# Designs tried in a protein design run: designed miniproteins, single chains. Part 60

Each design is a single chain, and the fold is of that chain. pLDDT is the mean over its residues in the fold that is shown.

## One batch from the design tools (miniprotein)

Design m2210
Fold by ESMFold2-Fast:
Structure m2210 (fold): chain A 55 residues (1-55)
Amino acid sequence: DLVLGPDVTAALREAGYGTAEAIAAADLGELAAVPGVSPRLARDIKRAARDYLAR
């Protein structure tokens, strides 16, 4: 449900957040520490990952 740019997607993968499971398990502060991820985007990414896994 969340569309991410290629740069943010690559940064998440390099930080170890290449899967919805890894993103859902991460703290908001950990996600916000990823280059290109703001605190607001970290919240949206985590919510989208959680919703995706619930399906």
Scores: mean pLDDT 75

Design m2211
Fold by ESMFold2-Fast:
Structure m2211 (fold): chain A 79 residues (1-79)
Amino acid sequence: MYEEALRLAEEARRAAEEGRLEEAARLAVRAAELLGEEELAEEIRRAYELLRAAGDEEGLRRALIEAAELLAKKAEEKL
């Protein structure tokens, strides 16, 4: 479970760094769900929709990288 969450968080970070923002958001949400971080998963969904609507791709990319790093840290703490 937590190993899968860590893998997804690391994949989300890579996807965000490569500009695959929709995939990064999907992977980050899935990692948060596996960690039981339902509020964080909802925040990621909300931030994605808000920043996408604003056309702030760089802001979205940064937010997704930060979310992925936080999720990876949370997963490692549970291992």
Scores: mean pLDDT 83

Design m2212
Fold by ESMFold2-Fast:
Structure m2212 (fold): chain A 65 residues (1-65)
Amino acid sequence: SMDKEKAEELLKEAKKLIEKIKDEVIRGIAMQELEHIEKLIEEGKYKEAVEKLERMIKSLKEILK
């Protein structure tokens, strides 16, 4: 489905952004949130995963400024 494809694309973007985080604690928190979102994708909850990933990516981009 379109939502599944979007979730997978956003998940890939979030992973790339997390790799750029130098702070070990902040990276750890981001990875835990990503694991939660990956579980939503495994459960077929693509709409919820997309909404969480869009918010997460926005926050990650602010951290990386």
Scores: mean pLDDT 86

Design m2213
Fold by ESMFold2-Fast:
Structure m2213 (fold): chain A 68 residues (1-68)
Amino acid sequence: SSIEKKIKEIIEKLKELAKQIEDPFLREDVEEIVKWLEGQLKKAKTEAELQAVLAQGQAVLDTVEASL
């Protein structure tokens, strides 16, 4: 689905941003959030659950980008 693809794109962007973070504590936090998002995507069985994961992933991405 297009939503699943968008979530995967957010996860990949977060992984790339994590590699660029010099602060090891912030990097580790972002890596743990990625792991959590991957778990949520794997558990999502409905369109509504996928939309919730997408919204959470986007909010995290926006926060991380604003912190750089």
Scores: mean pLDDT 85

Design m2214
Fold by ESMFold2-Fast:
Structure m2214 (fold): chain A 85 residues (1-85)
Amino acid sequence: STGYLLSVVAQTFIDRIKEKIDNRDFEGFKEEVEKAIEYAKTLDPVTAKSFLGKVFNSARQYISSVGGELGEKMLKYLDELEKKY
């Protein structure tokens, strides 16, 4: 189903974002998040919101488990993006 395929795509973006978080790569983190947003622009608005919600919530949970000053900076970046979407 379309919902299942979308979940697989979301998980791929989540895995790439987690890799950047693990590597403490803030610029790479931003690039992967921006790629997820760009992909969401190809979807209808309801599906885009669901997709981005899954990606952002998963990223937020993972960042919170890692912590630190870089984690706070990453969370602030996601908060600013959520104001737009």
Scores: mean pLDDT 85

Design m2215
Fold by ESMFold2-Fast:
Structure m2215 (fold): chain A 60 residues (1-60)
Amino acid sequence: AKEYLDKGKELYRQGKIAEALEYYKKAIELDPNYEEARKELAKLYQDIGDEEKAKEIEKE
């Protein structure tokens, strides 16, 4: 889980949005309660303008 989150963050810093998205999703698949990965995924969706997906990730 952590390994995928770290890789996703690196890709996001490089502007590789699609690849970062894949790694964030993988981190969450391995640990559905990984709050940091969910927050990073929500931020990424907001940055690309997908407010509905960001809402789904941040939903109570």
Scores: mean pLDDT 74

Design m2216
Fold by ESMFold2-Fast:
Structure m2216 (fold): chain A 81 residues (1-81)
Amino acid sequence: MKQAIELLKKALEKLKEGDIEGAIELLREAAKLLLTHTEDVTRGIGLVLRLIGIEIDLELGNIEGAIEELEELIKELEEEL
C-alpha cells in the first residue's frame, strides 16, 4: 500500500509539471501494486478502476479533473494507513 501511494504522489507531481505520459506510467505501476498487494480482491479491483478512470480523463484532456480525482484517492488511501 505505502509504495503504491508514493507512486500516486509522484504521478500527481508529474501532472502538475505537465508530464502526462510520465504520470500515466506511474498510475499503471501503482495499479499493478494495488492489484497484487490488496488482500480484498473487490477493493483492489475498485482501486484499479478508479485509476483507469483517471487515465481516461488524462487521455481525453481532462487534466484538472484527473488531478482532483487523484488527490482525493491519495487522501482516502493515506487515511486507511
Scores: mean pLDDT 79

Design m2218
Fold by ESMFold2-Fast:
Structure m2218 (fold): chain A 92 residues (1-92)
Amino acid sequence: SMSKELIETIDRIYEKLKENFPKLVEYWKKRGLETEKAIELAEDIALSFLYMQKSIAKLIGDEEAVERVEEKIKELKEFIEEYREKEREKLE
């Protein structure tokens, strides 16, 4: 189905966001942001990519792709929360 290609795109975007999230945080820290603010900004940017895919899925009426992107949004938020906790531990 047309849903299959969009789901594959959502999965690929999710994996790339997860893989490159530490690099995005480090980029903002090097620009003078404190760790917590750098993580917050990186999270907003990363989530914007998945919310864009959700908007596309909704516009084309692909309920299966909407469900998939909502799952990936939840998983990315959980990944970022774990990342945030690990970064706090490094300050101890």
Scores: mean pLDDT 88

Design m2219
Fold by ESMFold2-Fast:
Structure m2219 (fold): chain A 89 residues (1-89)
Amino acid sequence: HHHHMERERQEADRIVGEARARVDKLSDEALKYAEKIPEYLELAKGFRDALHATLDYARQLTPEEARRVGDEVIAAAEKFLEYLKKLAE
């Protein structure tokens, strides 16, 4: 019963940290494609910043909710990268 809240906070931070690392890698790759597409570089930077803000918010959630948000944010970053790859070819 003791430390349940502290354990949840530590686990949520770990989950968000892992999601942030994956989002950063996907965002770096997306920026490489975005720089080849007129007007998309600024959009890609704004999208990255929005994903970062969402993950920062997720750190205050339960581990289960942090995992759900992290998975959704990673999926959004992956879809955006796929979209930019199609435009850059």
Scores: mean pLDDT 85

Design m2220
Fold by ESMFold2-Fast:
Structure m2220 (fold): chain A 65 residues (1-65)
Amino acid sequence: SKEEIAEALRRAGDELSDEAIEVLIALLEHYGDKLTNEEIAKRVKEFTGEEVSVEAIEAVKEVLK
């Protein structure tokens, strides 16, 4: 759920707005196997202005399994 994703981000030391979490989820669903975590982080920043670490993205991927 989105709550579990927000919690995973906080445990990794990052905080994202609700909108940025939705962008991250969409990017992972469409590009999670095609883009590196670094490339996904770059796109989140480009679309939302918010930064997310590669460690936080990895934690979110574990929640989405």
Scores: mean pLDDT 81

Design m2221
Fold by ESMFold2-Fast:
Structure m2221 (fold): chain A 88 residues (1-88)
Amino acid sequence: SNQVRQIAMNGFDRIRQGVVDGSSVDDIRSIYQDTIRQISSLSSSNVTGKIHGVMVSGLNDVIRAQQDNDFDQVNRSISQTVTQINQI
């Protein structure tokens, strides 16, 4: 549903802001888990499952880039994840 996409995209905007604000990897994972909980409170569907898969991949890319101190790669990973979610 459009609501699931909006929650997922907003979650990654919060992750981007967290990285900019100097949040820890654990804090970034916490934002992600909060986003997943919000999505899981809605109906499960094939669309929701596909969005979840894209989100897991995106989080892993963001965490890796953050650990490498590569903020350009963090921004690229978030933008790619948001684009993929919006195309579902």
Scores: mean pLDDT 83

Design m2222
Fold by ESMFold2-Fast:
Structure m2222 (fold): chain A 104 residues (1-104)
Amino acid sequence: MERRKEAIERVADALGLTPEEKQRLLEAYETNPDEFLDLLARILSEKIAEKGDPEAQGLFGEAIRAAMEGRVDEATELLQKALGLSPETARAIAELIRDAVERS
């Protein structure tokens, strides 16, 4: 639990989430993996929309698919390209998606 909580907190901070959004992610991760995946996808899609780049939107879709299929390394690279995230933050997102899918 602690390592995953730290990963969620790191991701929330890197994405500039509100305290309320961060708390919702933490609660969903522990109680409802499907809600966690949906909430995380909505947050990430909002960040992609703010960028206004159609190529980034395509890469983001590929990144989410790769993470859900357990292709963490590919998802990490695609998330870095789509959102401009650090390798560490992108990998944390990919691993959280993979883990939530495995728990669904």
Scores: mean pLDDT 79

Design m2223
Fold by ESMFold2-Fast:
Structure m2223 (fold): chain A 73 residues (1-73)
Amino acid sequence: AAEAARAAKDAEADALLARLGEEATALHRAAQASTPEEAAALEAEARALVERGAAEFEALRARGEAEAARLAA
């Protein structure tokens, strides 16, 4: 039960990171094809996306640990 809860949250976190990585990569590629001013805005957007995703990842990891601890009790 606890192990399954951790595995499920780990898989969800991995999926989130993979999706955010794809979105950030797409923004970076768009930036490379853009004007310098437009590229700066797209790079800033990619950075903000990764930072928001990192916060969501940590929250998800903390919830998974809390749930695993609850199930282990």
Scores: mean pLDDT 78

Design m2224
Fold by ESMFold2-Fast:
Structure m2224 (fold): chain A 62 residues (1-62)
Amino acid sequence: SLEEKAKKLIEEYFERMGDTRETRIFAAYDMITDLKMSVAQVQKLLPLTPEEVVTLKSIERK
């Protein structure tokens, strides 16, 4: 499923970059751009601040 692909992506980022906020932001970017997920779908898998949500919304369109 799309959610399983997203979870695997998050796990791979955490393994490479460690358990940081930056890792979550990078994973969120790839989920939106490569997996074509909405910000709402990403929020179910990753805790995001309101400012991060606004930023990710700007890239959701493509």
Scores: mean pLDDT 75

Design m2225
Fold by ESMFold2-Fast:
Structure m2225 (fold): chain A 67 residues (1-67)
Amino acid sequence: MALDEEARGAEGAIRQLEELRRRGEATPHDERELEVYRRLLEAAKRGDWDEVVREIMELIGVSVSKI
């Protein structure tokens, strides 16, 4: 199921983006991605499929619409 995969993917992305923030190189776009990934991880951990879908769609939007 996507639920567990999304949780693991979000955790990996969060670690990478937090490392970027600690280095002082996070862009506003990176900050928004980090926020979405954190929300996605929380929703995935709770098993809230509706919130997981919302966060996935927002993640896609941030990745595409901010370009």
Scores: mean pLDDT 71

Design m2226
Fold by ESMFold2-Fast:
Structure m2226 (fold): chain A 64 residues (1-64)
Amino acid sequence: GPSREELLALIGEILRLIGDIFELKQKLEKATDPEEKAKLEAEIEKLEKELAEKKEELRAIDEN
């Protein structure tokens, strides 16, 4: 299985993604330009997919 250091790195990636998504959602709520809103929504979707993948990696570790 992964080392403690590798596990902590994965948790760090998950926390970073959660923070980035939160910041982008705050920007989206304040955005007034339709093009800016579309770009923010696309980036949020991309990061939410990455977050889901990293959460599944963590789950697989916890079950082994």
Scores: mean pLDDT 84

Design m2227
Fold by ESMFold2-Fast:
Structure m2227 (fold): chain A 66 residues (1-66)
Amino acid sequence: MTAEQLTLRGAKYLADGKYDEAIKLFEEALKIDPDNAVAHSVLGLAYEQKGETDKAAEYRAKAAAL
């Protein structure tokens, strides 16, 4: 599975409120493509939805730096 396919699959879990499953898929995407700005952005969104604002800010900053 490509990084792009993993981020799309993770986005579906995120839409379903399955944040932990979404995060795992986004982390797998980053193992394939560490510079994937989309994966960093959606990880930031997933952590924000979990109320982990510090982690959300960290991933958003990483996405902006790419």
Scores: mean pLDDT 82

Design m2228
Fold by ESMFold2-Fast:
Structure m2228 (fold): chain A 64 residues (1-64)
Amino acid sequence: VTDAEVLAGVADIVLAVARWAESKGDYEGAIELYRKAIDLYRQAGDEEGVSLAEEELKRVEEKK
């Protein structure tokens, strides 16, 4: 297992926790967790993960 694989795995977990926080109405917590997932995917070199997390962040920030 490479450091990049570990970072991507942690990013996946953080992304899941962000979705859970959002489902509970914790938009502030979800936003912080989505940003953390983006940073972890960037460190992992996972451009697909970065794009996914950025889409989720944009969606939650635009919620009414």
Scores: mean pLDDT 81

Design m2229
Fold by ESMFold2-Fast:
Structure m2229 (fold): chain A 91 residues (1-91)
Amino acid sequence: MEELKKKIKELEEKLKKLLEELKKEEDLEKRLKILEEMLELQEEAAKLTVEYLVSQIKDEEEKKKLKEELEKKIKEEFPKYKEAARQKLLE
């Protein structure tokens, strides 16, 4: 539990630093590289957040249902989010 919170916080801090680097970077190739790293960290943070939320549920059946629902949403929505983010950067 505490380890998951620490990992999420570390990922959030890394994302903030990458966002500031992205704002200052003018080279398109470097900007795409920073964006890809940010998207990977966002997906990892989302998965860890699901694991953290699920770990707080005491009922085994509710735990399984919530995990399956949230993991499915990440699997379906993140590829769309990543593509939209790439397209917006290329504008």
Scores: mean pLDDT 81

Design m2230
Fold by ESMFold2-Fast:
Structure m2230 (fold): chain A 113 residues (1-113)
Amino acid sequence: SLVVTQSPSSVTAAEGGTVTLTNTTSSPLSSSSGVSWYKQAPGQAPQLIITNASTLAPGVSSRFSGSGSGTTFTLTITDLKLEDTAVYYSLATEGDEVTRGQGTTLTVVAGAP
Protein backbone atom coordinates (compact mmCIF):
# COMPACT_ATOMS: atom_id res chain seq x y z
CA SER A 1 0.00 0.00 0.00
CA LEU A 2 1.10 3.57 -0.69
CA VAL A 3 2.48 5.53 2.30
CA VAL A 4 3.03 9.30 2.32
CA THR A 5 5.54 10.69 4.85
CA GLN A 6 5.69 14.46 5.36
CA SER A 7 8.77 16.23 6.72
CA PRO A 8 9.38 18.11 8.85
CA SER A 9 6.53 17.21 11.26
CA SER A 10 6.63 20.83 12.55
CA VAL A 11 8.54 23.99 11.66
CA THR A 12 8.63 27.53 13.06
CA ALA A 13 9.76 30.30 10.71
CA ALA A 14 9.97 34.09 10.76
CA GLU A 15 7.61 36.36 8.81
CA GLY A 16 9.22 37.22 5.44
CA GLY A 17 11.20 33.95 5.38
CA THR A 18 10.91 30.82 3.21
CA VAL A 19 9.99 27.23 4.12
CA THR A 20 10.05 23.99 2.12
CA LEU A 21 7.81 21.06 3.09
CA THR A 22 8.42 17.58 1.66
CA ASN A 23 6.20 14.64 0.72
CA THR A 24 8.03 11.31 0.32
CA THR A 25 6.04 8.38 -1.13
CA SER A 26 6.83 4.72 -0.29
CA SER A 27 6.98 3.89 -4.04
CA PRO A 28 7.35 6.02 -7.19
CA LEU A 29 4.15 7.56 -8.51
CA SER A 30 3.44 6.85 -12.19
CA SER A 31 2.27 10.48 -12.55
CA SER A 32 2.98 13.65 -10.56
CA SER A 33 -0.64 14.69 -11.36
CA GLY A 34 -1.67 12.53 -8.37
CA VAL A 35 -0.05 14.96 -5.87
CA SER A 36 -1.95 17.81 -4.19
CA TRP A 37 -1.31 20.08 -1.20
CA TYR A 38 -3.90 21.46 1.24
CA LYS A 39 -3.74 24.17 3.90
CA GLN A 40 -5.87 23.75 7.04
CA ALA A 41 -5.97 26.69 9.45
CA PRO A 42 -7.43 26.04 12.95
CA GLY A 43 -11.22 25.68 12.86
CA GLN A 44 -11.37 25.96 9.05
CA ALA A 45 -12.04 23.56 6.19
CA PRO A 46 -9.01 22.38 4.19
CA GLN A 47 -8.14 24.74 1.30
CA LEU A 48 -6.61 23.30 -1.88
CA ILE A 49 -3.37 25.15 -2.75
CA ILE A 50 -1.51 22.94 -5.27
CA THR A 51 -2.78 20.33 -7.78
CA ASN A 52 -0.81 18.09 -10.17
CA ALA A 53 2.29 18.62 -7.95
CA SER A 54 3.01 22.12 -9.35
CA THR A 55 -0.25 23.84 -10.43
CA LEU A 56 -1.55 26.67 -8.22
CA ALA A 57 -5.24 26.40 -7.37
CA PRO A 58 -7.36 29.41 -8.44
CA GLY A 59 -7.01 32.40 -6.10
CA VAL A 60 -3.91 31.02 -4.34
CA SER A 61 -0.97 33.39 -3.82
CA SER A 62 2.06 33.00 -6.14
CA ARG A 63 4.16 32.81 -2.91
CA PHE A 64 3.19 29.11 -2.97
CA SER A 65 4.86 26.71 -5.39
CA GLY A 66 5.03 22.95 -5.77
CA SER A 67 7.50 20.65 -7.52
CA GLY A 68 8.68 17.05 -7.64
CA SER A 69 8.28 13.67 -9.32
CA GLY A 70 8.71 9.98 -8.54
CA THR A 71 8.97 9.63 -4.74
CA THR A 72 9.76 13.23 -3.64
CA PHE A 73 7.45 16.25 -3.83
CA THR A 74 7.91 19.67 -2.23
CA LEU A 75 5.78 22.66 -1.28
CA THR A 76 7.71 25.95 -0.99
CA ILE A 77 6.25 29.09 0.61
CA THR A 78 8.15 32.36 0.18
CA ASP A 79 7.65 35.76 1.88
CA LEU A 80 5.89 34.07 4.83
CA LYS A 81 2.87 35.82 6.36
CA LEU A 82 1.32 35.23 9.81
CA GLU A 83 -1.80 33.85 8.06
CA ASP A 84 0.33 31.02 6.58
CA THR A 85 0.26 29.44 10.09
CA ALA A 86 -1.59 26.16 9.51
CA VAL A 87 -1.24 22.40 9.09
CA TYR A 88 -0.27 21.52 5.51
CA TYR A 89 -1.36 18.12 4.15
CA SER A 90 -0.13 16.35 1.04
CA LEU A 91 -2.26 13.78 -0.80
CA ALA A 92 -0.93 11.23 -3.29
CA THR A 93 -3.05 9.14 -5.66
CA GLU A 94 -1.81 5.98 -7.41
CA GLY A 95 -4.47 3.97 -9.27
CA ASP A 96 -7.46 3.62 -6.92
CA GLU A 97 -5.40 4.37 -3.77
CA VAL A 98 -5.54 7.86 -2.21
CA THR A 99 -3.18 8.44 0.73
CA ARG A 100 -2.75 11.53 2.91
CA GLY A 101 0.40 12.37 4.86
CA GLN A 102 0.33 13.10 8.60
CA GLY A 103 0.69 16.86 7.98
CA THR A 104 3.36 19.48 8.66
CA THR A 105 2.50 22.11 11.27
CA LEU A 106 3.85 25.52 10.21
CA THR A 107 4.02 28.34 12.77
CA VAL A 108 4.95 31.78 11.43
CA VAL A 109 6.19 34.25 14.04
CA ALA A 110 6.37 38.02 13.75
CA GLY A 111 9.73 39.60 12.93
CA ALA A 112 11.84 41.34 15.60
CA PRO A 113 9.76 42.96 18.44
Scores: mean pLDDT 85

Design m2231
Fold by ESMFold2-Fast:
Structure m2231 (fold): chain A 95 residues (1-95)
Amino acid sequence: EIEEIKKLLEEYKKIVEASDLPERQKNLDLSLIDAVEDFLERKPEMDAEIERLRKQLEENPTPEVRSRLLALDIVRKLFDGFIEYFKKKVEEAKK
């Protein structure tokens, strides 16, 4: 899964670099790719934190634990959205 996403990011990066898009647009897309790469590197630590927080929620639920879990869920959904966006862009470039 992570390796498939890394290949997708490398493929999209090459598409952006080879495109005739304005420099500003290329820089924005490349920055977004870098942000997702950083997220993938931190994913194991984030997954471990989510598991710890889920256990805490079962044993002693607090507003702080619930708030932190919600924040992490939002971050995961946001990066899932970026990955789907990259998949769409790569698929469009193959046509």
Scores: mean pLDDT 80

Design m2232
Fold by ESMFold2-Fast:
Structure m2232 (fold): chain A 98 residues (1-98)
Amino acid sequence: GGGREDALRAARNGAEAAARAAREGVGAAGGAAAAIAAVGAAASGYLLGGDAETARYGAELAAEGAERGAAEARDEDARAGALAGARGARAAAEAGGG
């Protein structure tokens, strides 16, 4: 239904934002931006989806986006932030699914 589709669309858009922040970011600020985008994407999946399955899928999409951006990142801090955000996104979704 629409709620799940909206949640996954928000997660995909957030994942792309996290990937871009990781690729273009520099220093601690770039890393923070990538981490925030990844966690935000996961949160959108959880809040808009309304169920644990949608939250998990959204978190995985967010984590994958952040990991792709990290692989392409030129800056070490931006890469580290993106990877931290990816781990946080997965952990948050799993904790919220109880």
Scores: mean pLDDT 76

Design m2233
Fold by ESMFold2-Fast:
Structure m2233 (fold): chain A 97 residues (1-97)
Amino acid sequence: KLDELVEAAIKLSLENDPKYEEKAKELEELIKKEAEEELKKLLEKGEDLEKKLKELEEKAKKLAKEAEETKDLKIIYELALTVQLGNLIKKEIAKKK
C-alpha cells in the first residue's frame, strides 16, 4: 500500500497535477495511520517497546544514509514511516513511566 501511494505521488508530480500538494498531505496522514496500526500490533503481541525502539533508530540511520545516496522516494517514505513509528513508541513508553 505505501509503495502504491509513492507511485501515485510520483505520477501526479510527473503529470503536473495541481492537486499534488493535497495528495502529499493525504500520504502524510496515511503514514501516521499506518504507524498507529503497527503500534497496536506491537502492543497486542506484548513486544518489548524499548528493544523495538532501538531497532527502529538503527533502521532510521541506515535509511537516512541510503536516502542521501540514492534519492529514492520509496526509501524516503520508509524513513518517514520508521521515524513516525519510533515517535509513537517513545510516547507509549513515557506513558508507562
Scores: mean pLDDT 73

Design m2234
Fold by ESMFold2-Fast:
Formats: sequence, C-alpha cells, structure tokens
Structure m2234 (fold): chain A 85 residues (1-85)
Amino acid sequence: MKLEVTTLDGSKALVELLDEYTGKVVEAEGEIKVGDVLVLFSETVGKLILGEGKPEDIKEGDIVYVLEVDLEKGKAKVVEKLVVK
C-alpha cells in the first residue's frame, strides 16, 4: 500500500507501507528523502511519526513528524514536526 504524504512546506512524498509500524519513502520532492524509513504510531496508524528507526530506537533529540492519515484514500499530511525530549 502506498501513502501520499504532504509536508509542512507543501511538498510531497510517496511512502510504501512495509508493515503495520513502518513505511519507506519511495518518492520525495522536499524535506523527506527517498530511502528514509518512517515509523508509524497510534490509532492503527491514524498518526504517522517519521523517525530514523523503530519506535524503540527513537531517542531524545531525534526529529519526528506527526501526520494525519486517511488510509482509505492513501493520503496523509504532516501536522507537526517535533524534537523528541
């Protein structure tokens, strides 16, 4: 399954879901880069948190992106960019 992600600057990325918890960026035009791995959190992934690894690997100082996801339409948008505390 592929998910079209719109970033905070309005640029787009295409993410292929690898499993329930991870996705891989396959196309990007902005701050997110091809080959980046996204970590999926929440609500059956009603929210997507983009990190450098699995949830257990996220550490203080890492950057995560919070997304609103519409899985039926294959779309998401970044609503927040967080630095992990």
Scores: mean pLDDT 62

Design m2235
Fold by ESMFold2-Fast:
Structure m2235 (fold): chain A 60 residues (1-60)
Amino acid sequence: GALEGGARAGRGFAAGDLGAAARGAQESYKNGGHEEGARRGGTLAAGPDAGRQAGQLASM
């Protein structure tokens, strides 16, 4: 779902794995959560900076 995609994106950013971050953000986008879902999932998984980056990536 959107939160799961956001969490994956946040973990990817925290680990420096931009491919995993991009895939997580795409998953969030496809599930209609878009920026908000990606941001919340990323924040829960890797903190607010990762959440913001996940949200921005999902909004593209």
Scores: mean pLDDT 67

Design m2236
Fold by ESMFold2-Fast:
Structure m2236 (fold): chain A 109 residues (1-109)
Amino acid sequence: SEKLKEEIKKLIEKLKKLKEEIEKETDEEKLEKLIEELEELIEELEELLKKAKTKEEYELVLEAAELVLEAAKTILKKTTNKKLILRAIGLILRAIGLILDAEEKLKKL
């Protein structure tokens, strides 16, 4: 649906901004808050994937999931905090799951 595509596009724009903020952040406490925001956005993306039905919708989910993966990988490069590392790994695994699910759906279309 057009509404679903617009919701995913808005999520992509939020993810792009959050990725830039994560790349620039040098304070660990602020980085933890950015990780919390990323965790909220991936949860929203997981719900949007359940509603996706068209090639364009799955392609947008794939783009969003790849942004989450890149942001989470950046977190791993920026912290030595074991708790934040584990949260970043969790985000990587969830993003990979979304990528694999979206790619499988695209192959069946």
Scores: mean pLDDT 91

Design m2237
Fold by ESMFold2-Fast:
Structure m2237 (fold): chain A 82 residues (1-82)
Amino acid sequence: MKPVVAVIGAGPRGRETALRLAEQGAGKIILVDINKDALERTAEELRARGIPAETLVHDADKDFEGVIEKARELGADEIVVV
């Protein structure tokens, strides 16, 4: 089974991390960030490359527990903080 990985941070480091995880066989990437524009740009790039991507707008600095809970609800097998 291909893993579902949540990446907390959709800026340049999050983008590089998500692409690397996809190369390693991740079946789906869940992107988490407070910045909708960064989420949209990174998700579109992943999808353009044929990688399933979902976005979650959340402030991990204010509610890290809620981010973990929502990522699990979306089926995340792994969570990576960038």
Scores: mean pLDDT 82

Design m2238
Fold by ESMFold2-Fast:
Order: sequence, then structure tokens, then C-alpha cells
Structure m2238 (fold): chain A 78 residues (1-78)
Amino acid sequence: LTPRQEVEILISLGRMYVGIGNILLSQGKKEAAIEAYEKAIELFEEAKRLAEENGDEASAKEAERELERAKEKLEEVK
């Protein structure tokens, strides 16, 4: 995998975990939803770090936006 592909995969996986968290929340599974959002946060943090290390400002900003959204969702559901 190239660094760019790795960042794209991490962002995609993070988005999938946000989706899983949303589904779990809709089912009343609050604790499981929190775990899914926490996993998404970890993935977006890694994506941002890798994008920054590779000078990919666009991907770093995208990862940062997704990270902030995931953090906001986590705060809402606590």
C-alpha cells in the first residue's frame, strides 16, 4: 500500500465505524455505540497523523473534519 492509499483506507474504516455507532444508537445500544465511535476516532487520528507525515494537507484536513464529527457524536451519546 502507498501512504495515500493507507490514509484513504483508514478514513473509510473510520466512516464505517461511525455508521456502525449510529446503527447501534438507533437500537438503544448506547455502550456499544460509544465503543464504535471511539474506534472511529482512533482511525481518524491515525489517518491525520499519516497524512501530515506525508505532506498530504487535503487528506489531513479531511481526517480532521471526520475526527471532530466523531468526537461530537461521542460527546452527545455519553
Scores: mean pLDDT 87

Design m2239
Fold by ESMFold2-Fast:
Structure m2239 (fold): chain A 78 residues (1-78)
Amino acid sequence: LTPKQEADVLLALGRMHISLAKKIKEKDPEEAIKLLEKAIELYRKALELDPENEEARRNLEEAEKLLKEAKEILKKKE
């Protein structure tokens, strides 16, 4: 794989983690947080391989917003 192709694969994997996190966020915020942290790592790696990738930047911003939301849900369950 070229670096750009590898970045595309990492973006796809990150999107899968985000999709699952969105689905379980309300019922299992702890697991959603773990999935979102994995997605953030994948998107950061993608940006290292392809720094100009606007999709990766947008996906990273979304993942960070969702992580904040999941952490707030977890606090509310206390």
Scores: mean pLDDT 85

Design m2240
Fold by ESMFold2-Fast:
Structure m2240 (fold): chain A 60 residues (1-60)
Amino acid sequence: SEVEEALRWVAEQLIRIGDEIDRIFQLVKEGKPVEEIIAELRKLGFTDEQIELVKKWYEK
């Protein structure tokens, strides 16, 4: 069904995004430099405003 195909596609995109977020979270847990974390966030399409919020969170 077209609905099932659409939902499967959405699920695949969510899994992909989830894997990318998990990788970034792992970098944070490992204490990687904030610059490396920012580079990964930019690759995912995060805005400069969103990145500044992450920086503030990471510095705490």
Scores: mean pLDDT 72

Design m2241
Fold by ESMFold2-Fast:
Structure m2241 (fold): chain A 60 residues (1-60)
Amino acid sequence: SKAEEIIKKAKEEIDKAKTLQELMDVYNRALKEASKLPLEERVKVIKEVRDLYQEKVNKL
């Protein structure tokens, strides 16, 4: 699904991010792409990407 593609790309970019700014940029891009999806899929992307973002921030 498109939601799964966005999540996969965001995970790869988050794993490569070395600064908080890079993480914020990935998160914001994923949110913009998710905004084009139906509400249910958008919520799924936001939740998954937020969790990945938060986990990475704690390891910086």
Scores: mean pLDDT 82

Design m2242
Fold by ESMFold2-Fast:
Structure m2242 (fold): chain A 63 residues (1-63)
Amino acid sequence: EKKKEQIEKQKEALIEFVEELLKMGLLSEEVAEEVIKLLKSATDEEMEKTKEEVEKLIAEDLE
């Protein structure tokens, strides 16, 4: 359960981070929506891979 709680907390933190970037106008609305959708739909097993994809999408959009 500790690992499950940790993953959920990490998910929430990433979603909040993306929402903050969107609020600041640093991230496009389309990319923010896709990223949040990916994070919300990811299973615990997919979280590591999803996190990498999310970070890449954010980095690409910020450039």
Scores: mean pLDDT 77

Design m2243
Fold by ESMFold2-Fast:
Structure m2243 (fold): chain A 76 residues (1-76)
Amino acid sequence: HMLSDEEIEANAELISLAVDITLLKNGVKLTPEEIKRLKERAERALELSDIVTNPDLAKGLRDAAEELLKLIEKAE
């Protein structure tokens, strides 16, 4: 079993989202530019969640992106 390019990209993005969520939950101070890039990352994760065929991975991406967006809203 070889992972598709989409699944590899989705797994990498999910790891990145988990790191960003952890940093925000621990109160790391972010610049407006950093907040903007995190919003762009969350949007990209939502796009990937629509493309990947693995339902657990798609759900993980959506849940992580939504959590990140909620944390960004609080940080603004």
Scores: mean pLDDT 79

Design m2245
Fold by ESMFold2-Fast:
Structure m2245 (fold): chain A 80 residues (1-80)
Amino acid sequence: SPVLEKMRELAATFSTLSDDEILERMREILRTMGADEETIEEFEERLREILARAKSDAERQGEIGLLYSEVMLRLDEARR
């Protein structure tokens, strides 16, 4: 799956990615999953908050993982 491949890349390179790169990769993943631009913008703002407050790479990865799970749930609801 292209989405899983991008998530694997993101997870593997989280500590080497800039905040802007993480935002771009999340945007690409959301677009691949069929999220609209309004949803992408909403999650970009939430991701910026996570990136600003997270104190470690592990905390950052965990919070981003939770945000991704919420996106998956929202997209599943939209498919109903």
Scores: mean pLDDT 72

